# Designed miniproteins, single chains, continued (4), part 12

Each design is a single chain, and the fold is of that chain. pLDDT is the mean over its residues in the fold that is shown.

## One batch from the design tools (miniprotein)

Design m12388
Fold by ESMFold2-Fast:
Structure m12388 (fold): chain A 97 residues (1-97)
Amino acid sequence: ELSKEARRLLALGEASLTLILVAVTHMGMPLETAKRRLLQSIDELYELMQQNLTPDEQVAVLQTYRDVAVSQLRAAGLDELARTFTSRMQEIIQEVQ
């Protein structure tokens, strides 16, 4: 069972992803720009998780967020961003474990 803090950080990650999806699909943001902003958002989220969550909760949030985000990115036809997201998330999960 995820703590309130873990749920809040998962929601923050989801909000950041939604903003990037809207910018790419509706505002013409270039994929290279979206890729950089996505990686920055992941790194900022991870920093907050390190300050607020146990390592076990960090892994649980990262795995859940990865699965949800990859599904949403692929549904939007953004396979390159899905691969970039998966690679960075796997690197961070390995660092925590």
Scores: mean pLDDT 86

Design m12389
Fold by ESMFold2-Fast:
Formats: structure tokens, C-alpha cells, sequence
Structure m12389 (fold): chain A 93 residues (1-93)
């Protein structure tokens, strides 16, 4: 792989029980929704993501930078499509 995804993506995939080399974008999105989508509406709140990343030991500065990259609309939620677009930047397929 030429590009490495941010460490938080790898940490979340491992928390979901997935191996990074075997994970498709769709599988990664489904895993993140299952871990983070408290309301089961197909959206991840910035609070749910912030809480999960804090539990994984990431700094507040790192968490806020990643949230800003994912939440392009600034509406406080990350859609399935926004997450797919973000993950495509780091896909080798």
C-alpha cells in the first residue's frame, strides 16, 4: 500500500475486529456505523466519534482535526457518504 490511512482509522478497524488489508471501503463504513452510530440512523455524530477516539487514546487536537476533515458541512454529523469519500483517499483499490 502506497498511502497509510490516519492512525484512528486503523484503530477503529482493529476495534471492530477487522484486518486492514482485508477490509473494503463498504465493510469499513459498516463497521464504523456499528461502533459509532448510537441512534442507528446511518449517521455518526461528532460526539460519538470524539468519545470513541478519546477511549482509544488519541489527543483532543488529533480528534478535532479528523472531525473537521470528515464533517465537511459542519452540521455535527458525519454521513455514510462523507465517510466513504474520506476512506477512498486512502484506498489502494
Amino acid sequence: MKLKPPEWILAMLKAAGLEEEEVTIDEAVEAFLRLLDHNRDGRISNEDLRHALRMLGFSEEEIEEWIKELDKDGDGVISEEELKEFLRKYSTE
Scores: mean pLDDT 70

Design m12390
Fold by ESMFold2-Fast:
Structure m12390 (fold): chain A 89 residues (1-89)
Amino acid sequence: SAAELSESMSELELAKFKLRQIAKEVEEIKEKDPEAAEELERGVREGEELIARGELSPAQEALVRVIKAALEGSLSEELIEEAARLAVE
């Protein structure tokens, strides 16, 4: 279970795992549901405006960065690590 995994993993490792799962779901949405993908693109643009204003938490900013990268096909392990560090540090 997710709770059992959370107890056995470091906060950083758990954050990386969760962000990879979110990225996978976004990639699946992009392939199978263009309308939902377009809504995610709008959410990313709104999220970037909130980041510029300092209105998002570090965890929310990390989520916006990962979703954007997955939608653009620019996702990398380095980006996931940076986002995970932002979410937990």
Scores: mean pLDDT 82

Design m12391
Fold by ESMFold2-Fast:
Structure m12391 (fold): chain A 69 residues (1-69)
Amino acid sequence: LVERLRAHAEDLLAEPTTNTQIAGLIGEVLRLQPEALTPEVLERIARMDGSREDFLALVDLIEDVIRKL
């Protein structure tokens, strides 16, 4: 599951905007493990600065949440 999310996130880095990247990531999480959209993850999304590093940090957070489920 985590490997599948990571592969999808790498593909999303080719998307032209941060909004498209985040939307694609949320869509994949909803499809694979909707319980991973915790209040912590949603708060992180709301505070995104649009950088590649911030997007990868969001992916890492979601992976950590999935591992704890």
Scores: mean pLDDT 76

Design m12392
Fold by ESMFold2-Fast:
Structure m12392 (fold): chain A 66 residues (1-66)
Amino acid sequence: GMPQNMLVLIKSATGGFEDDVKAAGGKIVSANPTEIKAYVPSNAVAKLTEEVGKKGGTVQVLGEGK
């Protein structure tokens, strides 16, 4: 089956989450110093949320990416 991708918004004052997104198998759509928008496999969202949270960031799921 096709992997389900979720569109997520990552926010942090520190930035530097591009490698965390890549490690989760995600693809960056846009990146600002404080915000990253990316498509991430649904099964990797929980791990990415935990790793970003450890660095003081937040992950918000915006919807299914198509």
Scores: mean pLDDT 77

Design m12393
Fold by ESMFold2-Fast:
Structure m12393 (fold): chain A 85 residues (1-85)
Amino acid sequence: LIDQGNQLLEQGNRLYSQGNLEQARDLYQQSVQLLSSVDPTSIQLSNSMRNLSLVLGDLGDYDSSRAAFTASRTRLDFSRRGIPA
């Protein structure tokens, strides 16, 4: 059961890396549902939820302000040292 959840997570990761965001979302949702029913304290569930959040963000309207905010935070930490963000 945990192994099945891990397989769904791995398949989702593969599809996400290939740009198949909707299919990756479906697999991550299945992994979350399975793992939350079997072991709600598992690190695999946490990983599936994190990846589901990322793919949901990618499937939503890209918020340029969120991207700029993330870049701004990194730039504030590193621009003074001349290190790329």
Scores: mean pLDDT 65

Design m12394
Fold by ESMFold2-Fast:
Structure m12394 (fold): chain A 67 residues (1-67)
Amino acid sequence: ERDKVHKEAVKIMKEVSQIIQQSTDPEFIQKLQEKVQKLQDALLSQNIEEAKKQIKEIKKLIEQGKS
């Protein structure tokens, strides 16, 4: 489970980095950066449940990001 969460976290963080480079919406960029920071903090603390939650919230933000 940890390996799967870590792999998915790395993938989502790379996707967020690409979106930030292409986005001109400062509010959207800030929200993504805040969630990525929380995800990194959760991984550092070995809080797998919080990491899963942040990954899910990042995915939702990406889907809503142009609304």
Scores: mean pLDDT 78

Design m12395
Fold by ESMFold2-Fast:
Structure m12395 (fold): chain A 90 residues (1-90)
Amino acid sequence: SLSYEEELARLSERLAEARKKPDFDEILEQIYELTKDIDPKFAEQLVEALKAADARRVDLLYHQIQTQLLSENREDEWAKLQLLLVELTS
C-alpha cells in the first residue's frame, strides 16, 4: 500500500543516515554476532541489506527472524535485535 511504501521510504532514509554515524560498524558487528549463531546465512544477508540501506529487505528479514525466534521461545534475543535496529536508526 501507499502507507507501507511511505514507511519503507522513511526506513530507507534512516538507514542511509545511519551509515554516516561513527558507531555504524560497531552496531553492525553486534547485529552480526547476535544473529550468526541463529543462522550465519541470515546474518550475512541482514548485514548486507543494512549496508545497502535496503529497507524492504531489512523489513522482510526482520519479520522472518521474528517468526523463527518467537516460535523457538527466544523472545529475549528478538528484543535485543529490535533494540540494535532502533539504536542504528535513531
Scores: mean pLDDT 82

Design m12396
Fold by ESMFold2-Fast:
Structure m12396 (fold): chain A 76 residues (1-76)
Amino acid sequence: MEEAQKLAREAVEATRRVVRNLVKLGKYDEAMRFAREAGERIARLLYENDVEGLKSFVKELTERARQAEAEAAKAA
């Protein structure tokens, strides 16, 4: 229970990092769609207490955040 909540918070923070960098790139519609879809997946995984799914999703979101940060840096 505590592990799933911790992973959900990490997923939310990684999602915010992606959204922030998409906004910097002027990709507002993509940023809003990403936030909605990621939020829905986090809520579902947390509801199902799917710790392995949350771990996998945190890893995916962290990698996507890193890519978005690199794209934003190149655009500046």
Scores: mean pLDDT 84

Design m12397
Fold by ESMFold2-Fast:
Structure m12397 (fold): chain A 91 residues (1-91)
Amino acid sequence: SVEEIVEKLNSKDPLERLKAVRELAKAFGEDPSLIEEVLKKAYKETKDFEEALRKAIVEMIKNFSPEAKEVLKKYKDKIKDPELQKAIDEL
């Protein structure tokens, strides 16, 4: 379910969070491969995987369809990362 995937974004394992955002993209009919392009760009700018991943997830969410954004807003309370909560609040 979308709810279960959103809960995985709270993982302390960055690879699990990366997997979760790809699964969200698939669930919403978005291109899951886009995360790899965004992540590579963010990593070149930050040189820090955790910071790059956070930026990439935020960028992906901002580029979701209006319908996907409305669904994601309904699960905002399940997201514990304050940067991700802020990004969803600004959708």
Scores: mean pLDDT 80

Design m12398
Fold by ESMFold2-Fast:
Structure m12398 (fold): chain A 56 residues (1-56)
Amino acid sequence: SMDQELLNQLLQEFEELALKEGVEAAARRAREMAKTVSPEVAQRIEEAVDAALAAA
């Protein structure tokens, strides 16, 4: 689905940015992207960000 493809792309970008620039910078970008997507996709992004920050 479109939402699943968008979510997968945004999560991949988040992981790549976190490895390259650090999890805090990646989290900031992911939260801004969450404002531009559906609530369903936004929730999944927030969950991934929270998990990554907890693991760091």
Scores: mean pLDDT 82

Design m12399
Fold by ESMFold2-Fast:
Structure m12399 (fold): chain A 69 residues (1-69)
Amino acid sequence: SVAEKFKELLDKLTPEQQREVLSYYAEKLRKARAEADAKGIPLGSPEYQALREKVLEEVVKYAEEILKK
């Protein structure tokens, strides 16, 4: 799963890189929550779950880019 891949990537990062990735994730989640609120999407809905999944995919790509440096 994307969530398992994210955990594996975090384990490969330094503590400083982990903080950077988690900070990025928190910011993206805030934006997704704001988007859901603006569109009237309930936080427990499948539509919100799809927004969260998209965020996690973006965060995984970001973590992979950091790991390659």
Scores: mean pLDDT 84

Design m12400
Fold by ESMFold2-Fast:
Structure m12400 (fold): chain A 109 residues (1-109)
Amino acid sequence: SSEELLKELEEILKEAEELYKEAEKIFKEFLESEDIEEKKKLLEKLEEILEKLRELREEAIELYKKLKEDPSATEEQIKKAEEYVLEIELMEGMVALMIGVAKLYLSKL
């Protein structure tokens, strides 16, 4: 049902939000660390989170497609699902930016 698909999408969004919070903490630790080997390990953790966010984004897009094809789906449910996909894409983009900054920092050391 459209309600079940939307709930599955909401759970994926929650997982993405938790991964994003973890990425923010790791990136802060990266910026505060003076140990190059610790910074490299933190960068690896950010890259693992980015991979997980990309997988969640793909799952969210598939659920969004299913919701659009569901004849019980309302315009409001479809818009809400689109917003959830966009929020996940934004979080993915933000983590990719963190990784870019971290790599640039390490390239100068």
Scores: mean pLDDT 90

Design m12401
Fold by ESMFold2-Fast:
Structure m12401 (fold): chain A 71 residues (1-71)
Amino acid sequence: SLEERVKELIERLREMGLFKEAESIEKLYKSGTLTEEMVKKIEKEIEKGEISLENLKKIVEEEALKERKER
């Protein structure tokens, strides 16, 4: 489920010391903004070791824009 994926994602970020990124994702999930496609892209960036607050924000903004305009 999306909830389980988000929980695992937050836990992984916390283990990496990325507490602000983890908090940001938790807030996005609680607000209903976070989609499965956003989570999928964030998970891939974590696997690459390229996740940051700026990159996270960019992924969320790009996917939200696509959802509103096209899908």
Scores: mean pLDDT 77

Design m12402
Fold by ESMFold2-Fast:
Formats: sequence, structure tokens, C-alpha cells
Structure m12402 (fold): chain A 59 residues (1-59)
Amino acid sequence: DSVKLAQAYLYDLGLYFGPIDGIAGPQTESALKLAAPPDENDGIAGPKTLAALQKAVLS
């Protein structure tokens, strides 16, 4: 589940403090916009956003 994976990465980065439930609510969308690349801050857990989050966690 891409949303759960995004929520887990955002939690590890300290950008998301809600439940890891796979539901993209306002809290998840806000965190995604903060963590997304500058050219893709749409609040959607797409492949490019997930790759950026994974790279940030692994830094």
C-alpha cells in the first residue's frame, strides 16, 4: 500500500504524526507536500514522491 509506505517514511522523517492506516487524510497530504520534490508537491503518494521519501530516510 503506497499510502501506508508514505506515512511510514513521513513518520520516520518527523513530518507526520498520525496513524499509519493507508488513509490519505489532510494530515497525510500536508506531510506529503512538505516532503515532496519542489516540482511535485501535489499531496499524492506517487512513485517519484515515494522515491524521494525513501532517499531522505536512507540519507
Scores: mean pLDDT 71

Design m12403
Fold by ESMFold2-Fast:
Structure m12403 (fold): chain A 91 residues (1-91)
Amino acid sequence: KPSKEELEKDIDLAMEQMKVAVQKITLKNYGEGKPLPSVAEMARKSGLSKEAVEKTYRKLEEEGLLKRVAPGVYAVDVEGLEKFEKEVEER
């Protein structure tokens, strides 16, 4: 069970990497009805703990970049991602 500060720092690092990955996924494949990899699959591919990936997915959902389509299953929120990127990069 990681400390709150350690987990938040890990999530912060994961957020930047996953934001870039989500942008690429949205533009190519997963914006249309395909869910993102499960927490376990993403943890394996990213080298992060399952807890960090879970928290990162929740943060991305809160920022409108992902939507929860089933328990533990997330899909890219294409409209939310586009809005977020416009606010960050166009502003």
Scores: mean pLDDT 63

Design m12404
Fold by ESMFold2-Fast:
Structure m12404 (fold): chain A 110 residues (1-110)
Amino acid sequence: KLAEEIIEMGQTLINLSKTLLKKLEDPSVSLEDISESALISSSVLRTISKRYLKSDNPEYKEVGKLLEEASEHLEEASRALEEGDKEKAKEHLKKVEEQGKKLIELGKKV
């Protein structure tokens, strides 16, 4: 139940990161479109993370923290793309993947 939810959320972050990284290597996709996608995803994750952080359950608080960190990296990736810095954006997107992996490991312990 909770373990499955956390693992699925972690997998969603990994898939999001991989999708955005793949789009950065696609010359038919504008950096502006990728930046907008990252910013929208960041906003969604921030909303979800705040809900988990309000929980009295320490496992939910840890989920919220990992989602908050992922949202911050997506926002920084969006900012880097607005500046034309693809390499900085890739670095932050890889951090989103790392947060997804941490969620999967957390879910395995619940």
Scores: mean pLDDT 87

Design m12405
Fold by ESMFold2-Fast:
Order: structure tokens, then C-alpha cells, then sequence
Structure m12405 (fold): chain A 66 residues (1-66)
């Protein structure tokens, strides 16, 4: 799955928590680099804690924050 497809899916998610879970799943599946995950988290207005976890590819931490 490409970056733009993931970005669009995240924007369509029904809640911030669902956006975070979808982001975590994309990281876990290897669909995003840390840089791409950080960019998406920032664009969607996620917290600094989520942005840092995304950059570090720490999908488990993102799920804990969701």
C-alpha cells in the first residue's frame, strides 16, 4: 500500500483513536518509513508523543496512546 493511500485512509477514519490505530497498523506492516509516519502524524494533528513514537516506528506505543 502506498503512502498516499494510507494518508487518505487515515483522513477518513471516524475518530482520532482510529487514525492512531490505522497509523500503528501501517507501521507494523512495514508500509511506512519513520519519516513518512512522523509526517502523517504531524499532518493529522496528533500529539507530540504519538509523533515521536511514529518517527521511531514504535507502533506498540501508538496503540497505548490510542
Amino acid sequence: MGYEQIREALRRASSKANQMRALADAIRQGHLTGEQAEELARELGMSEEVIEAARNMDWEEILKLA
Scores: mean pLDDT 82

Design m12406
Fold by ESMFold2-Fast:
Structure m12406 (fold): chain A 71 residues (1-71)
Amino acid sequence: TTGLIQGDVRSGLLNAGASQEEATAAVRELEELAKQGASTLDILIRGAEMLADAGVPGAAELAEGLREIKE
């Protein structure tokens, strides 16, 4: 499932006008978290935060909702 999250984050960033370098760096950070044993929820939260920072509509709300689930 992590591959789906990384693909969604990449496409969301590019659609928001992020550079190819920024999108690649974001995906690499999520891949590294997965390699270090981060939960799917932690990876989702990080991906949503990256999308929110890039100005993707609804991403900040998604990140907040995912953090509520983590509690």
Scores: mean pLDDT 78

Design m12407
Fold by ESMFold2-Fast:
Structure m12407 (fold): chain A 80 residues (1-80)
Amino acid sequence: MKKKEREVASKLTAAQILAVATVQTLEREGRLEEAEEVRRRAREVAEEIKKLVEQKKYDEAIKLADEMIEELTRLEREAL
């Protein structure tokens, strides 16, 4: 059980770091509106993951974190 909880924490941390990096990239490119949207999206997804963890829905939390990491990775690639 604790192993899945740790996986969620690790993926959430990775998603948060990637969100910060993506926001900084968008801000450097002058894409301020998109940067604000990424910040809002990251906050909303983090709160949803926290709720899923509290409900012990670790598999759903892991999936949501993975989806966010993929979404942010695509945004950063398209910003180049």
Scores: mean pLDDT 81

Design m12408
Fold by ESMFold2-Fast:
Structure m12408 (fold): chain A 58 residues (1-58)
Amino acid sequence: GGALARALVQHELGLSDAEVEELLATPDTPAALRALAERLGVSVRQVAGARRALRELG
């Protein structure tokens, strides 16, 4: 089911395929999630929520 989870995350955060792969590769630590959120122009909450959705639906 990972394709649907990826499509939802891409749509909600406005991410490219490469940025979704970067999100999936990012460690689940406060520092790493904060750095990614700053790079993508989204909140840490949005990044954490997207990672949770990818784990639950993928």
Scores: mean pLDDT 77

Design m12409
Fold by ESMFold2-Fast:
Structure m12409 (fold): chain A 78 residues (1-78)
Amino acid sequence: MKPIELTDEERKEYIELAKKAAEEASGMDVIAVRILRATEEFVDALAILKKGDKYAVAGIRIDRKTKEVVELDIGFVD
């Protein structure tokens, strides 16, 4: 599917949605969020998580019509 360009306002909104979802699901602090791709249907984001010496990465998919998180997967790293 052809990528779309997000406005600065939309990008901020999706970053905050991804951050909130990742923090609520993991109980960890979000130290970075990156938008991986945007389409007319979905925004895919990656969050880097930290708590103490523990790190994790969350992959998040957000539906653009509803702005609901439809997929969230967390991988833990040393």
Scores: mean pLDDT 82

Design m12410
Fold by ESMFold2-Fast:
Structure m12410 (fold): chain A 76 residues (1-76)
Amino acid sequence: SLREQALAVLRRVAGASVDEARALLLDFLDSIKDLISDSSYEQAKASIEATAALFRADPALWAEWRALLAARLAAL
């Protein structure tokens, strides 16, 4: 299912660097491009890029958020 594919991507993001996480999320977004509107695609892409830039500027915040994501996914 799309949910299972999204969860698999998030599990990989939880173990990734900021740039690896960005690439994983953009690849996933491209894989569902035909399932969403062009406007939703462009907004999601812009959000991924902006968020990656923020976490690249603050590696400690990325490490903290990534650890929280990993803990949340382990509880599923």
Scores: mean pLDDT 88

Design m12411
Fold by ESMFold2-Fast:
Structure m12411 (fold): chain A 110 residues (1-110)
Amino acid sequence: MKEELEKGIEDVTALINQAESELQRAKELLDEGEKTGDIELYREAIHEASRAMYLAQQAIDRATELKKKAEEVDPELAKKFENLLSRAQQILDEAQAVIDRAVEGLKKAE
């Protein structure tokens, strides 16, 4: 049980790190699209942000299940999952903001 929860921290952290990387790429593409007016950069930003949202949602689903198990076994591990859930939610919020801005950029480029 405890080893499974510790492995769960690793797995969820890896998903969040991947999501953060995709989100950073999406932000860079959005910034370049806003500077150049290149519609392909806006589309690419939406794609990368959508990927970040997918990975963050996977992290939320796994961390939610594992947090529930951890609350009965190790409250300190449960708190680590709570922190990971907070990080994943922040990625969802920021990725949605990137998508919204990229969609507005596409509308203005037409």
Scores: mean pLDDT 89

Design m12412
Fold by ESMFold2-Fast:
Structure m12412 (fold): chain A 91 residues (1-91)
Amino acid sequence: SIEEVKEELIELIERMIEAIRAGDLEAARRYVEEIIRLVKENLPNLSLSEQVLLTTVTGTVVFALRLAEEAGRRDLAIEELENAKELVESL
């Protein structure tokens, strides 16, 4: 169900935030991969608007990882992930 996908995505995003805060970028990368997999597996069961929103979420979490890894901007990465979490909550 969409509610189950929503709860799992929020949990994964929160775990990614904690990993970035702790400086565990390898764990953060694994959470990005899990988020992408979860979204991809559920896309065929979603409306077009939900697909667009979740595709935006996947792009945002990838961008957040790059902010943390390449730019050293962990604070900005966390802000982007909090925004992604709010988008998921709007489902």
Scores: mean pLDDT 90

Design m12413
Fold by ESMFold2-Fast:
Structure m12413 (fold): chain A 60 residues (1-60)
Amino acid sequence: SEERRKRLEELREKVLALVDAGQFGEAWNLIREAVDRGEITFEEAKEIVREMLAHRDALA
């Protein structure tokens, strides 16, 4: 759904902003909480984690 896609995009943006700020623990916590609340699936969380790690590596 469009609403679900928008929520997923907003989560990605927040995670990447935390990575830019060097707050990797907060980024992990945000993803975990979204899964725990049922807002995203485990597969969607895995994709966001992959993007987070790639973004972190690009900053180094």
Scores: mean pLDDT 81

Design m12414
Fold by ESMFold2-Fast:
Structure m12414 (fold): chain A 115 residues (1-115)
Amino acid sequence: VDPKALEVEIMISMARMKAGVEAIEKFGSEKTIKVNEELAKNPSPEEQGVINAIKAAIYQALGDKEKAKKYAEEAKSTGHPLVEKAADYALKGDYEKASENVGKALLEVVTKKME
C-alpha cells in the first residue's frame, strides 16, 4: 500500500463524511439516505465527475500522472465548477483542497436531488 495514496483516500473519506453530516442536518436522515441510495444505483454526470476527481487525486498520489490527467479531464468535462476545482487541485498535488472541493461538490449534488 502506498502511504501517500492511503493518506489521500483518508482525506477524501473525511470530506465525504462531513458532506453527509451537513446533508443530514439540512434535510434529515431519512431523505439523505434515500437520495444517497439513488445516487449509488445510478450516478448522475456530476456524481460521476466527483468519482473521476477522486481517481485523479489517488493516481496523482501514486505517481501515475497519465491516469491522473485522464480522470481529471473526464471530471472537468461535467462543467461543474466545484468538480473542476477538485480536479485542478488533484493535478497540483494539493490533496487537502481537492478533498474539500469533492465534499462541497457532493453536498451540492445531494442538495439538487432534494429539490
Scores: mean pLDDT 81

Design m12415
Fold by ESMFold2-Fast:
Structure m12415 (fold): chain A 65 residues (1-65)
Amino acid sequence: SEKAIKAAKEAGMNEEGAKYAALGAEAQVAGNYEKAQEFGKKSAEITGDSGKASNGNGAAGEAAG
């Protein structure tokens, strides 16, 4: 999880946004798509408020892997 947070931070996401993106990916792997969407949306809101990062959701990081 810390590695995923670091990778997301390098992509211009702040720590809070990266944390929620990691939680969303974990929920998706567990088959809980509703929770995954909720966490992804939360991550996008936080990174969007941070101002620099793309407003993309946590799924973008998963596609890069």
Scores: mean pLDDT 64

Design m12416
Fold by ESMFold2-Fast:
Structure m12416 (fold): chain A 56 residues (1-56)
Amino acid sequence: SALDAAGLGGAAAGAGRGYAAGGPEQSKTHGFNGALDAGGGDAEAGGRAGAQLSGF
């Protein structure tokens, strides 16, 4: 499901890694990728969650 706990958890982990690697700009990109990865079992839901997070 879009924006479920798994998707948000992946986004948070990705954002943290990105921040450590390159600050706030990288945090956004890695957060988006983390959300997509967390939704991998449902590619459409993962993509939707990632899109919502990139809009923040």
Scores: mean pLDDT 51

Design m12417
Fold by ESMFold2-Fast:
Structure m12417 (fold): chain A 64 residues (1-64)
Amino acid sequence: MVNAAVTTENGETYTLPLSKEQLEYAKKWVGKSSDEAFALMEKAGSGGLAAMARLGAITEVKEL
């Protein structure tokens, strides 16, 4: 588990504990619409990341 800072299109930053696989998925969502990110999260089977996609499009993911 790694803490990651996730920034959305509205400039809000959230700190989330992610696995290595979840972190790689989150990085793939940078620059995608919230709908596209949600579809990728359904494929990944991650409830926590699905909740994050509902916050808006992701602009940045940074390992802490």
Scores: mean pLDDT 68

Design m12418
Fold by ESMFold2-Fast:
Structure m12418 (fold): chain A 94 residues (1-94)
Amino acid sequence: MKKEIEELAEKGKKKADVDYNVLLAKAALSLEDWELAKEYAEKALEERKLTPLIALELSEKLGSPEYLERLLEVAEEEGDEATVRTVRAALESL
């Protein structure tokens, strides 16, 4: 699956200026490879590039609010009020 995930991410990279780890996490989620999805989401979170949509998808698929909660902490530290509001709404929808 890793090669297929990398190929999907490369196709995504050509369409938008999006963080490569976010594209890899989304590709892994699409292929139901939860271990690789977690690995790439962790890298995106460390780079402060993780998006609310990917964090929500991971939380729903893994049955854990962990990625949304961690993204909320990062957004609060950065003063990103728009992301804070989006993540809080996503947590309420779980």
Scores: mean pLDDT 73

Design m12419
Fold by ESMFold2-Fast:
Parts: sequence; structure tokens; C-alpha cells
Structure m12419 (fold): chain A 83 residues (1-83)
Amino acid sequence: SLEEELRRIFEELGLRLLGVYTKDGIPVARVERDGKVVDLTPAELIRLGEEQGKPLEGVRAAYLLENDLFGYRLAEALFKRRQ
């Protein structure tokens, strides 16, 4: 599924995806990294991918985060639709 693909891409970057939201018009991913919760922008995801030698994974994560439809669906799946 798209959600599994998105989580897998984030996991390849060493991130556990907790959710996505929009802050001041900028899409943001809330992730757990090295036991800490941090918020990452698309630009920061691209930079992280480059730093890890995984530039395609960083670009893919950023592209999916920038898409309003994917961001909204992921927010629903991770926060609103939790049973």
C-alpha cells in the first residue's frame, strides 16, 4: 500500500514516521530518530538522504510529504484513524 511504501522509505532513512501535518504552509513529517521525536521539512529530508548516501530515498520522502493529498491521508491513517 502507499502507506507501507511511505513508511518503508522513511525507515530506509533511519526514521520512524509518526505523522504529517502542515505548519505555516510548510508540510512537516513528525518522526522518531535515535529515540527522539523531531519534525522534518521536505528540504531536511532531501539533505538527510544525501548525508546517508541515499539521495533517491530522501527525494522520494520529500516528494510524498509535499503532496497535500498524501499528507492528508497519512495524517488520517496515523492520528485520526487509529482504533
Scores: mean pLDDT 74

Design m12420
Fold by ESMFold2-Fast:
Structure m12420 (fold): chain A 76 residues (1-76)
Amino acid sequence: SEEFLEEVEERLKKILEEAEKAESVLEIEILEAMGRMVASVAILEAERRGDEETKKRIEELLEEMLKKFREIKEKM
């Protein structure tokens, strides 16, 4: 479960790093949608495994990511 969480964190971090380099709102919105999809699938997988702790941690990562996307959009 720790390895699974780490993989999810790495994917979301890479998406966010690409968003920080994006020059258009559309590119940022596409990357945000990709991040939401990755996190949502991971939450579903954690729930199916009965891994409540990992599910909660991914939900927290999603909230943090969405906050950072709002900050990136506000700068445009």
Scores: mean pLDDT 86

Design m12421
Fold by ESMFold2-Fast:
Structure m12421 (fold): chain A 55 residues (1-55)
Amino acid sequence: MKLKITVTITNKDGSVERKEILVDSDKQVAEDTAATVKASLESAGNEVEIEIEEL
């Protein structure tokens, strides 16, 4: 299925960065990938929110 993955990064100064990734994949595979990306970004000291939307 077509999915949109939105990654929102909040920096220490309160500034917000947003990244979008479009994939054609199973939702579970996308969720597993998103969990890996979130862990990687959080290890750098940022607050990270990931949203997965079915298109």
Scores: mean pLDDT 77

Design m12422
Fold by ESMFold2-Fast:
Structure m12422 (fold): chain A 65 residues (1-65)
Amino acid sequence: DVAKEAAAAIIGIGKAFEAGGEVRYDKETGAFVLIVDEDPEKIKIAEEAKRELEEMGQKAEVRVV
């Protein structure tokens, strides 16, 4: 169900913001980019958000600054 997958992706983006990171959408690849500092706890939360997005059919990438 595309509508339910989209809603779940939006919730996953909210979780990434709670990690103190930034979320970007890459229009060319259709991927969400989760940007976080080199903090192991923030990276862990971003990787969890990436996995949840990918399980819902959304492309995602974690980028460490």
Scores: mean pLDDT 69

Design m12423
Fold by ESMFold2-Fast:
Structure m12423 (fold): chain A 103 residues (1-103)
Amino acid sequence: NPEEVRQKLINQLLSVIDDIERLIAEYLERGEGVELVREIGEVLARVLLAVDNGPSISDLQQLLSLAKDLLNALKNKDWDKARKVIAQMNNLINSLMPLPPPV
């Protein structure tokens, strides 16, 4: 059942997002990575909006892979890699949810 596969991927993605949020909260309290905290919060919010718009299973797998890469970069305090992964996540989300036409 494709819906069961989709739900498992969404649950895994939400779990990784929770891990990232907890780690970033810890870093923020210690004064580490403060400049990236806003960029991370913004990209995670965009991931949640993208999930709500019903992306393909393939797109969910890509988002999950990138979220795991971001979590690993943050655990290693590899800020350069974290910025690259955030950029890749934003590029993927932009392809899934094109910007609305200017009003």
Scores: mean pLDDT 82

